# Designs tried in a protein design run: designed miniproteins, single chains, continued (4). Part 104

Each design is a single chain, and the fold is of that chain. pLDDT is the mean over its residues in the fold that is shown.

## One batch from the design tools (miniprotein)

Design m15603
Fold by ESMFold2-Fast:
Structure m15603 (fold): chain A 89 residues (1-89)
Amino acid sequence: GLEEKLAGLSPTARRVLALLAESEVPLTVGEIAERLGISQATASRALRELERAGLIVSRPVGGTRLYEVRPELREEILELLRRRREEAE
């Protein structure tokens, strides 16, 4: 299930997923890297992990690639991420 997919994510992939789920706009790998204070290589690895898990989609726009959480999963992902944060606090 979705909870099992989230549990299997690396800490960095979980951070990238949270950023994308909370973002009102799709983000480039460079924007993700800048916002999280990580390298573009680290962000790219996390994005590949999330794509393999089927949690995000990407599209080419004007010579760049934009990433976003699957729209149909966004609210459930946000709820599961909130619950994990509440359980950790």
Scores: mean pLDDT 83

Design m15604
Fold by ESMFold2-Fast:
Structure m15604 (fold): chain A 64 residues (1-64)
Amino acid sequence: TISQEELERAQAIVDKAMEVLGVKTLAELSSAVLHTPSAELERMLGLPKSEVLDAIRTLQLAQS
């Protein structure tokens, strides 16, 4: 149901977010993203908070 291109894009977003936020797991990343204000997260990552959350969800679904 998830295309390879969507999965690769989600992985790239998650990898960048983990590096920028200094976290090592999807669970830690999800928590950090949820607790960071949208404007601040967008400044740090260059992406809307909703798009980062969508990427996390895509990877979680792919691992199920």
Scores: mean pLDDT 81

Design m15605
Fold by ESMFold2-Fast:
Structure m15605 (fold): chain A 99 residues (1-99)
Amino acid sequence: SMEKKKEEEIERLERRLKELEEYGEERVKALASQFKEEDILKGLLEQLDDYAKEFGIPEEVYEKLKELAKKFAENMKTDPKKAVEYLKEMYELLLKELK
């Protein structure tokens, strides 16, 4: 059912938020050492586009999600802790939209 699919997605996002709190900074540092900022941002934007199409995210919310993804990518190398906070805000915004 649509309701069950929505609940499963909420549970997945809550799990991702918990993982970011416990291991996010280390994972962000690893990503920043392996990939260019442009490549990370492109990947995130493609994922957000797919997500918006599947769940019907409003344009205003989608634009804010893209802004948070850009801020995440821009801060990965210079301030991994701040980058994690932007990524957390992005997931929190997605959770608010689904609830």
Scores: mean pLDDT 81

Design m15606
Fold by ESMFold2-Fast:
Structure m15606 (fold): chain A 74 residues (1-74)
Amino acid sequence: MLSPDELIERWLAELRATARDMVEQGVPAEEIVRLLDTVTRYTLADHRDRLTPEQIEEFRRRHREIVREAVALS
């Protein structure tokens, strides 16, 4: 079973891959932001009891960086 930190790294890798694929497909920046925000919201809701507040804030910070990079490339 993956630790919470390993799960966070896996989710972030999946977000990064999804963002990249959406940019490559020409998805508009607004749609990329909306979809990535939705995925993050559901992921955090499903695993709230497994994450510390500090882990949630770190995930949100890194999510914002992934979104910013994707928007800059689109």
Scores: mean pLDDT 81

Design m15607
Fold by ESMFold2-Fast:
Structure m15607 (fold): chain A 93 residues (1-93)
Amino acid sequence: SAAEEQRLIDEIEALLQQIYEEATDPEVKALAQQALDAARQLRSPDEDVRRQALATLISLLEQIIQESTNPKVKELALKALDLLLQLSKTALS
């Protein structure tokens, strides 16, 4: 549902904001900022823009997981990735 999709996007944005706040590595903070910018595009009325934003966010979160040495940042990124995969199943169906 549209309401469920918006709830998932809201939770993803909240997790990305927490990643940005928790990250001490400037490279990880930069990736988190890029992810926050991409997350705004998940609310686009254009389906192609939403699909591109999903792909970009998955890639950025995988990079955050790989680059971060902070266990809390990794945990938050894994949660955000799980929610993005749930969103992709609902948004692309």
Scores: mean pLDDT 86

Design m15608
Fold by ESMFold2-Fast:
Structure m15608 (fold): chain A 82 residues (1-82)
Amino acid sequence: SAEDEANFARMVAALRRLKEELEAEAKSNPELRDMYNAAVARIDAALARAATLSPAEAIALLREEMAAMQAYIKEYVDKLLA
């Protein structure tokens, strides 16, 4: 649908912006560089896979991958602060 196409385009734009922010953080914070680089790689892989899917399937995939990435970052930070 046109709504799914618009939602997909919005999610892609948001993820590309997030990737740029994470790449900047990796350069500024060497102690967290591996975490930020892993998150960037996850975004790149998710966007590449999403490009092969319908808009509805792509949205579902990106939502799942975003949730997994957020959980990964939280666990990584929690372990560093323990």
Scores: mean pLDDT 84

Design m15609
Fold by ESMFold2-Fast:
Structure m15609 (fold): chain A 79 residues (1-79)
Amino acid sequence: MERLRALPVPAPLYTPSPEQRAAVEAFLRSIDWPERLWEALAGHIPPESIAAALAMVQSLPAAARPAAVLYLYEQPPRP
C-alpha cells in the first residue's frame, strides 16, 4: 500500500476526546493501519462525526475498509 506509506500526517483541525482517540486507534489497529497515522485521523475528523464515520467504515466489507479510511483523510466529514 504505497499510498498509505506516502500519506502525510494531517495537521489536527479538531481536538477529539481521549475516548474518541482511543476508539479510532483501536479500529485502525484492527485493520493494520500505519501507527503514525492513528492520532492524525481522530484530529482530522470533527468530534461530532467520529462515531458516525467509524460506524460507516465498520459497516463495509473488510476489503473496502482501508479505502474508506483513506477517503476520511482526504475528505473529512463535516458536522
Scores: mean pLDDT 65

Design m15610
Fold by ESMFold2-Fast:
Structure m15610 (fold): chain A 119 residues (1-119)
Amino acid sequence: DPYRDFTSRGLRLLHYRPELWEPAVELVVEKLKEVGINDPSLPEKLRKLAEYARETPPIMHTTEEFLKEASERVGLPGAVVNTLHTMLLLAMLVLAGDRSAEPLLDKLAKEMVEIFKNA
C-alpha cells in the first residue's frame, strides 16, 4: 500500500496533535468541494469519522472491525469511508507541515468523484 507510511504518520498525529483534527476535517471538506463534491451532510459525517478514529487505538485502524463500525456510524459505504479516513490522515500531515502529503490528498479527492458516484 503506497499510502501506508503516510497513514501511519497521520494516525500518530491524530492522537498526539489533537488540535489538528478539526482543521483536518475542514481541509478534507474544502478539497472535496474543489472537485465538485458539495454534499451538506459530509462535514458532519467526516467529523463523526474523525471522532471515532480519535477514540480508537491506532493499531485498530487497519482492522475490518474498525472499517465496519466507522461505516455504520457515518452512514456511508465502506469504500467511501476508507478513502475519507485516508484523506483525513493525509490532511493531518499537511497541517503538521508535510507538504509531500498534499498531492496525495488532491489525488484522493479526484478519485472520490468516481467512488462517490459508484457507491
Scores: mean pLDDT 80

Design m15611
Fold by ESMFold2-Fast:
Structure m15611 (fold): chain A 55 residues (1-55)
Amino acid sequence: MPLTPEEVARLVHRAMKETDLTTQEAGDLGARIAGKSREEAERIVQETIEKVKKK
């Protein structure tokens, strides 16, 4: 099942708490995971966190 808007918001908020995402990066992450399955969304969130931490 695709993620609800509330679940998308929670994943983005968690990523922002774990790393220094800009408002723009947080918005882009939300757009990328919207309509994805939970497994795909979790993977995208983790990849985004790792990329930001590596910078």
Scores: mean pLDDT 78

Design m15612
Fold by ESMFold2-Fast:
Structure m15612 (fold): chain A 90 residues (1-90)
Amino acid sequence: MLSLDQLQQQSLQLIPGTQIITTFNSQYSQIMTLLQNGTPVSSLLSLLNQLQSQINVQITQLSQINPQGGTTVQSHVNSVYTNLVSTLNS
């Protein structure tokens, strides 16, 4: 049985675009921390590619119910991804 707090948390997660962006930004921050700790760029790029694939599935699902929202989230994710890849390769 879910507690009231868990149900409220799940309700906040029912806004798919916001959840996708929040999850992506959190994992982006973790990748940047790993880079600062000397983790090899090749390993970080592999992790980032896996993350991008997972996020793309969620964006595709969002686009089926809210095409405009899906496009907005995809644009944001692509921008952040491109900047991160450029940082990792520099």
Scores: mean pLDDT 69

Design m15613
Fold by ESMFold2-Fast:
Structure m15613 (fold): chain A 102 residues (1-102)
Amino acid sequence: MSPAQRAEAIAAGIVAVAGRAIREIRELQEKGASKEEALEVLERMKEEILRLVEDLPAEVQEKIREILEEMLERAKESPVEELPKLVLEMTKRIMDVISDHI
């Protein structure tokens, strides 16, 4: 597989994972679910994205991990209603890292 094809596959996977997280958080908001349940969605998103990038250079993986950890810290301090915007912001930063380093 070419580096470009691998980057496209990883990018598509990250967008899919982020989209699922946003949908699950919106459903939790509609049901009046706890903050803890929304944070569990974001922790699963972090784990899935880190698996998608496991074959990338260590420096790229570390930058992505730092962005995902920042997302979780900011999420703990944010209302559940702001979490979809936070996911979109952090996903964009991850995509920028992949675009710059692949």
Scores: mean pLDDT 85

Design m15614
Fold by ESMFold2-Fast:
Structure m15614 (fold): chain A 69 residues (1-69)
Amino acid sequence: SDEEIKKAKEKALKWLEEHDPEAAKKLKTYSLEQFRQLLEQVAKMPDPNTPYSTLTEEDLERIREALLR
C-alpha cells in the first residue's frame, strides 16, 4: 500500500541521513512509485504480507548502493 511505501521511504531516509547523506538527497527526489520500484529490485520479499517497514539493514545498504549507480 502507499502507506507502507511511505513508511519504508521514511525509514530509508533516516538511515541514509546517518550513513550516506548524498544518497539521502537523491532518495528525496524519488516519487513513491520510483521508490516502490527500487524496493522491488533490491528488497527480498519472502511473502506478500511482509510490510516494507520491516526493511533490514542489509536491505537499506542495497538501497544505498542502487541510489548511487
Scores: mean pLDDT 74

Design m15615
Fold by ESMFold2-Fast:
Structure m15615 (fold): chain A 83 residues (1-83)
Amino acid sequence: MPPASEEEVENLREAAEELAREAEEAIARIPEEGEEARRRAVTLIVALGILSAAASAGGADELSEEIRRRARELARRLDEALA
């Protein structure tokens, strides 16, 4: 595969940051919205995993690890919110 350009890496970073922000908001909404907010949070965390894989495939290994780490943190927060 051709390596990701600097512009592509930046676009992936911005997309990951936005998805992570939306996931945090969804987790915070679980007490009010219940299952709908939970489904949204799960979907966004899965999307972060896909972006992490895309970053790795493009050779942006540091970005991939950053996104993967953020997704794991959000998954833990989701579990805590459901406890």
Scores: mean pLDDT 84

Design m15616
Fold by ESMFold2-Fast:
Structure m15616 (fold): chain A 78 residues (1-78)
Amino acid sequence: SLELEVTKLLVRGMALETEAYFLIEHNPNLTDEQKEELKELMKEVKKLIDQLRKDPSKVRQIDKQLLEIEKKIQEIRG
């Protein structure tokens, strides 16, 4: 159902924010530039989640955008 797809994507967004926050707080190998990039990615996730809550029809578009953010977080993590 659309409701389930939206809920899964909201949980995924929360997981990405949590991972970025954990990296900023607990990874001593991150540069200041990498920490700022993670903060900006967290802001992007929050905007996408707000957009999804306002318009659930964007679920597929926002899923693709969250996947791109996930890739960037993975690149920073190594």
Scores: mean pLDDT 89

Design m15617
Fold by ESMFold2-Fast:
Structure m15617 (fold): chain A 85 residues (1-85)
Amino acid sequence: SMEREAEELVERLLEAYRRLREARAAGDRERVAALVAEMGEIVARLEEVAPEGVGALLAKRLSDEEIEELQRALVEAAREAADAL
């Protein structure tokens, strides 16, 4: 079931996001880079299996404010990872 796969991928994304926040707070740049890559792979797969789109799927689990915070954190973390290379 694509719907079940999408729900499992959202759970993985939220867990990766939590780990990303911990890694950023710890200043672990290598772990931040790895988690950004992992989250990117999860989002790419979500785009394939989410019939309504990733944003609509996330809106079932998160508020608009939480989605904006997650997107901002991912962009900031991706910049931190790029600067570490």
Scores: mean pLDDT 80

Design m15618
Fold by ESMFold2-Fast:
Structure m15618 (fold): chain A 56 residues (1-56)
Amino acid sequence: SMEARELIEKGKALLEQGKVGEGAQLLGKGYNLAREQDDEESIELAEKAAAEAGLS
């Protein structure tokens, strides 16, 4: 959904700023919402963003 995607995008932006705690919480919230709605695209986006953050 658009809401899940917005949460994921905001979480990713915070992670890029080094705000790991806040970014991870927002990313997790978006991921949970996407799973609840079976939004496969947003689930994949969140998983990719989390993996990229773990490498940095």
Scores: mean pLDDT 80

Design m15619
Fold by ESMFold2-Fast:
Structure m15619 (fold): chain A 56 residues (1-56)
Amino acid sequence: SKAELEAQAQALLAKAADYRAQAAKLKAAGGSQLDVQILEGMAALLEGMAAYLLSL
């Protein structure tokens, strides 16, 4: 159902926001550039998946 797709997309976006927040904290702390890039990449992937689900 559309409601089920929206719920799944919302869960993915929430997880993406969490990864973005983790990346921002790590960046502020002067952490690993590789780890920051991985977290941002994971967030972008989840955001793309959410956009796809919302397009159905």
Scores: mean pLDDT 91

Design m15620
Fold by ESMFold2-Fast:
Structure m15620 (fold): chain A 88 residues (1-88)
Amino acid sequence: SKEERIEALETLLKGIEAALEGKYEEAIELFKKALEKFKELGDEEGVSMAEGGIKIVEELKKAPNPELVQRLRDTIPLIKAEIEKLRE
């Protein structure tokens, strides 16, 4: 349903926000939660976003990377726009 997809996207957004706060373990758990929901929904784009988030955070745990941090920041308005689109 639209509501289930919104919930998965909100979980993905929380994961990104946790990652930007340096809360990497919390971010990974949130991304894994979103990933399972997107898999249940058959949302291939959502699965790709959640898997990408996990990989970015695992890289950030190894070494600082401003370009990866910027990629996370740039996805926030995209996710927020998709949530608002689904609420219409």
Scores: mean pLDDT 88

Design m15621
Fold by ESMFold2-Fast:
Structure m15621 (fold): chain A 84 residues (1-84)
Amino acid sequence: SLEEAKDRFIKLLYERAEEEGVPKEIVEQFLKALRKYLSTLSEEEALKILNDLIQRIEAVRGDREALLAFLVEEVKKFGGKPVL
């Protein structure tokens, strides 16, 4: 479901950020931009985006620079201000 995908992504994002020493404030800015973006989409579109984000965040595990690049690039796609 959408709620399960959302919860899974949020959990993974916080886990990766903590492992790599990314400040919670950056994570919170990212999640705020993501929530706003998802609210403009249908449930089906939002679920597709969340599943893509889950796969991509798992792919950057153990790489702080890749995680930061991911957060910056995705925030730009959501129409938000860059977190960095």
Scores: mean pLDDT 80

Design m15622
Fold by ESMFold2-Fast:
Structure m15622 (fold): chain A 75 residues (1-75)
Amino acid sequence: SAIDEKMAEFREEAKKVLEESKTMTPQQIKEKARDMVYKASLLMTEMPVAQRKELAAYVVEFAKEMEKIIKEKEE
């Protein structure tokens, strides 16, 4: 379905951002994380409740991974 395709696209974009984060400054990573969270929030408004909860859980895990990368670079 179109919703499943959008979810797959978001996951692919998130993977790309995580890979690119290896060469970014902490500030750049924070900006990218903020942009991704914003994109996810817009996408969630188009989704049924169950899939919205699934995407929200994915975004929480993505944000934790981004925060871990930032912390490793700042230490």
Scores: mean pLDDT 83

Design m15623
Fold by ESMFold2-Fast:
Structure m15623 (fold): chain A 61 residues (1-61)
Amino acid sequence: MSSDERLLEWYKLMLAHLSRTLSREEFEAARDALLAHMRAQGMPEAQIAELEAFGRELLAA
């Protein structure tokens, strides 16, 4: 995997962990902060959209 692919998978694991340990409100704030950080770092929108969709799935579970 490329560095960006590994970073995306790491962030997915982080969000999955946070969804189990934080309240919904705290998780939502952490997710939004992470997405903003990824955009600031210039990560491709396709990868940001994938992480955003993953975060929504975690909240729906």
Scores: mean pLDDT 79

Design m15624
Fold by ESMFold2-Fast:
Structure m15624 (fold): chain A 69 residues (1-69)
Amino acid sequence: MTLEEKIEEIKNLPDSDEAVKAFYDKLKAEYPEFKELIDTLYERYQRGEISLEEFKEGVIDLLKKKEAE
């Protein structure tokens, strides 16, 4: 999957706790080097500290950083 395809998947992620969790689990499997950062973003989302949109943007920023390396 390309970065653009992954960003599209993230942007189209429904506002459903089940769908968000499934995506989170998949993302950690694909990017284990970002596991702690992804875990932190998901935990903040679950606690209501950030919105789903902020969670999506945080994940997109991590993926863009990976492509830049």
Scores: mean pLDDT 78

Design m15625
Fold by ESMFold2-Fast:
Structure m15625 (fold): chain A 55 residues (1-55)
Amino acid sequence: KPLPPIPPDASFEERERYIRESLEGARKLTPNISDEDFEALYEERLKRLREAEEA
């Protein structure tokens, strides 16, 4: 079952979890994705989230 769309008022923690689960799901469906590419993408998205939303 696909993840529901992120709610507009989602908390920082909910956004982080959504990003993590989306990327983990995508990785499971693409078994040949490299670990370093996955980690780099996840870190980049978390960095952007932290910079924009972290208090």
Scores: mean pLDDT 67

Design m15626
Fold by ESMFold2-Fast:
Structure m15626 (fold): chain A 68 residues (1-68)
Amino acid sequence: MDALKALLRKKMAEGDAGDSVSVSKEVGLVIKMVSDGHTEEALLLMSERYEAQGKLDLAEKLRKQAEE
């Protein structure tokens, strides 16, 4: 659960990781969703993004975190 917040902060710092502009906007939204208690939805959003980028391992890890 909290691992997602750390991962999102790292993604924010490393804006070079896939579409910097788009990533910054999505990360902001996801962080807000997590803070509002919509952690599962935030995890699924990030999972969809990683799956689209071909990072299946990360996507699966995030989906499992959402189910926890």
Scores: mean pLDDT 65

Design m15627
Fold by ESMFold2-Fast:
Structure m15627 (fold): chain A 62 residues (1-62)
Amino acid sequence: MKGKLYKTSSGKYVVILEDGTILVYDSEKDLNGTPLATYTDPVVRAVALKELSKLPYKEIEL
């Protein structure tokens, strides 16, 4: 599945999938494993999308 990978100021990695699902990882090497957190709540997704839109991203395939 296509996603946008962001590195946050806290050093965590966040992926926004095409369906709007947000995955949080401790490190980039963990992208093929289990995320630390998964957000599907519309309010959480809306806030995260707005904040992350200010950051550079890398397109990835999961």
Scores: mean pLDDT 78

Design m15628
Fold by ESMFold2-Fast:
Structure m15628 (fold): chain A 68 residues (1-68)
Amino acid sequence: MQSREEAFEEATRVLNGLSLAAKTVDELPDAIKSVRVIARVGAELAHIENPTEEEIRELVRKITEEEK
């Protein structure tokens, strides 16, 4: 049907996930590290059509550990 509308809906869900991830990483003391974590979480969320808050938190935790 309208692939454009479906793509925009997916993008909106990814952006909502990024907002949750950004709020989670606000507690990180290193601003540069926080930006890297958010960017990597965003890249991973682009592969997930409907991420849950729990999945987003787990992804942030995983990537934060990798950036340590």
Scores: mean pLDDT 65

Design m15629
Fold by ESMFold2-Fast:
Structure m15629 (fold): chain A 86 residues (1-86)
Amino acid sequence: AMEATLAAVRELLEERGVHASDEQVRQLVADLEATVKAEREAMRELAAAEKNPENRAMIERLLAAAEAGPPALLRAQAEAHQQVLA
């Protein structure tokens, strides 16, 4: 999990011609994982509170997609964090 995320973040940085130290990549990944975890918890709470079955199914589908692989949100968070470091 952590190792796969480290590899994905490194690949994204290399695609953009950015060289980061192993320490910088690990810190970035830790911050991204904390953010993704918090967002998943918030989404679970929204699903539990949602009374409309169509909206609930949509939230559950998005949550499942986020758990299946690197979500677009993880890429967006990585790009935003890179911009703060620049």
Scores: mean pLDDT 66

Design m15630
Fold by ESMFold2-Fast:
Structure m15630 (fold): chain A 80 residues (1-80)
Amino acid sequence: SIEEEIEKEAFEINKILGEIKKLAEEYPELKPEAEEAEKKVQEKVEEITNSKDLKERLKIAKETKEWLEKKLEEMKKKAE
């Protein structure tokens, strides 16, 4: 179901955000980027909860996950 897909995307978003936060703990210079990611997730969660359309909710969740994946990759490159 679409609801199960949204739940799966939410789980993966939280997992990636956890990796971002952990990386910023290991490399304090990346803390501003981790804070940006956390703020972005908070804003997108509000957008999802305010949406009445399940397809729109899934779209926002998928776009948020893609943004976080790119952010994590950028942060990993800066950490090296």
Scores: mean pLDDT 86

Design m15631
Fold by ESMFold2-Fast:
Structure m15631 (fold): chain A 106 residues (1-106)
Amino acid sequence: MSSEKRKAEQELKAKIDEAVKAATEATNDLKSAYGALGMVDPSNAADYFQKAEDVAKEGREKIEEARKTGKEGAEKLEEFTKEVKDEAAKAQAEADALRAQVAAQT
């Protein structure tokens, strides 16, 4: 292989590894956010935990796709990570709002 091709392969591997790390961190943040929602809304706790597990499963599938397809899969994984971060932020905000409402009623 040419030295240029080897450098491109190393750069792609680094990008994939970084995308995998970011996706894993975002998925963990989402699990924490839905966990917080389950604590303040226990009647729906099972549904929140299931949503977190479904997203974690999708994340694992997208990680495998990124490892198989390279650049295309890594770009899809980056998009997934952004969506998961947005979902986690919304879930955390809702948990905080519900916790404040419960505190005000008690």
Scores: mean pLDDT 83

Design m15632
Fold by ESMFold2-Fast:
Structure m15632 (fold): chain A 87 residues (1-87)
Amino acid sequence: MEKELEREITLALALMFIGVARANPKVPVSVSMAERIIKLADELVELGATEEAIEVLERALEIAEEQGAKESAELLKKKLEEYKKSL
């Protein structure tokens, strides 16, 4: 129950960050925001939600690439590649 609740909360927080980024396309995803999203994705992997973590990173990467936020996109892409190699 505790791990399930932590998983749900962590996923909700990650999706909220993605929703904020998508709603504000003129505000580039900062390195700080990318690092926060990566931290939440790492927490999802620790909780056994690797597929959800990958989805979160893929959505964040899409937004960062669409905005031309190269530095943030590179961080997100690197983390996504690490997770995909573990599958």
Scores: mean pLDDT 80

Design m15633
Fold by ESMFold2-Fast:
Structure m15633 (fold): chain A 58 residues (1-58)
Amino acid sequence: GLFEEAKKIARELIETHPDYSTLEIVEKVAEKLMEKYPELSRREAEIIAARALYSLKE
């Protein structure tokens, strides 16, 4: 689902761009989610991205 895809994108970005801040990762994940799911608003994509990134820190 959306959440699992967001986690996958977040992991890839952390690995390929270790210089990115948490905020930059969230923004980039949100952008990639909106490309695949154009019906998502930026706010919805950012909330999903932030929750996915938070899940990876546990």
Scores: mean pLDDT 81

Design m15634
Fold by ESMFold2-Fast:
Structure m15634 (fold): chain A 96 residues (1-96)
Amino acid sequence: SSSSEWLSRVFGEAMRAAREFEEQLQAIVEQAKTADPAEIDKLKAQVRALRDAALARIDREEPDPLARAVAKMLIETEADVALTQLDKLKEQKKAE
C-alpha cells in the first residue's frame, strides 16, 4: 500500500541518519575510555553540540513533519544513551 511505502521511506531515512549519528557518538565514547573526568565533561559538551547540529539540520532539510519528528526522536535518544555512557565512565574514573 502507499501508506506502507511512505512509512518505510520515513523510517528508512530516519534510521540511516540515526545510525550515522550513533557511529559519531560511539567514537566519542571510545575516546572517553582513556580520558580523565575533566576531558569527559568536554566530550559531553561535544555530544550536546552534535545533537543540536543534527536536530537543526533535520529542521532545515526534512520537509515532512512526521519524518522530521521521527528523525529528531531517534537523534535525541542516541544522544541520551551516549551521555549516560559518558556519565558512567566518569563515575568509574573518579572511583580509581
Scores: mean pLDDT 81

Design m15635
Fold by ESMFold2-Fast:
Structure m15635 (fold): chain A 96 residues (1-96)
Amino acid sequence: MDPELEKIPPEYQLLLERLLSGVKDPEKRRFLVKLAIALMKYGNDLEKIAEDLGISVEELKELIDRAKQIRSLPPKEYLSLPDDERAFADVLTFFL
């Protein structure tokens, strides 16, 4: 059980757990949980989200662009991606 999920409102905990179910790497899972929390906490304030995650605003914008690219793929190509790549795109696009 991930202690960081307890910081999320209960209504979003189940959704986030389902989105992360395929992510086997604990470090990637923790990053995605932190990303979801930051997006929920700061909304569209990219500077505060980047600061909370310990990355630059430029790196955050690159992550957003990457997520948009992944979500624009045809279903066959999207489903062929690693589970962590799909989870990343889903977290960022659902909570941003």
Scores: mean pLDDT 77

Design m15636
Fold by ESMFold2-Fast:
Structure m15636 (fold): chain A 62 residues (1-62)
Amino acid sequence: SLGGDLEELAMDLWWAVQTAVIRQNPSTVSELPKLVAEWEKKFSPAVAKRLREWYEKFLARV
């Protein structure tokens, strides 16, 4: 749906911002688990699942 598309875009932008922050200050990666959990609550369940998948893939890359 249109609402879902906008939420996906918001998630894409949020993730891009978080990865940019981590690139500038790698020590902030320790805050990422808390931020992901907080934002999962703000997104719809479908978008929250996709955010979790991106996070898990990020962790797999160390």
Scores: mean pLDDT 73

Design m15637
Fold by ESMFold2-Fast:
Structure m15637 (fold): chain A 84 residues (1-84)
Amino acid sequence: SQLDKDLEREKQIAKVWGDAIEKTLGKKADSLIQSAVLLSLSSTEDRRKVYKEAAPGLAKIEGQPVSTVEERLEKTLKQIEEIK
């Protein structure tokens, strides 16, 4: 069903973010909420490193080129920096 596909997609996205945070920052994030909290406490430079590490996994899930995802994430970083 569509719901089962959406839940599996969300689980895969959570794993990509968690793995990227662990590899880049050495911190454990077991959920999307925990990933968001850890990124909110991180410098712009650390967030950029996490985003670069996450981009290939996100691109695979989304069926998009890695460059497209990297560009979207960089735009998101600029927007977050403006809100800080």
Scores: mean pLDDT 82

Design m15638
Fold by ESMFold2-Fast:
Structure m15638 (fold): chain A 73 residues (1-73)
Amino acid sequence: AEAKMKELKKQTAILKALQKAKELGLKVTSIEVKEEGDEVIAVAYTEDGKAVVVKIKGDKIEVEVLPKEEVEL
């Protein structure tokens, strides 16, 4: 059950990052996902040097667009 929940959180974070990039007209070049306990962080890097960062912690979802140099994982 827990393994499937973690997969679902990772998929959700990735999908939200991709959706945000698409809404902004940004072309995603790579995606990185980090898992720490109950927190999942997905980062979609774009051709123009931006990053779409999605953080899921419990029931909180945060989405931010940053220059790639400001991304901390």
Scores: mean pLDDT 79

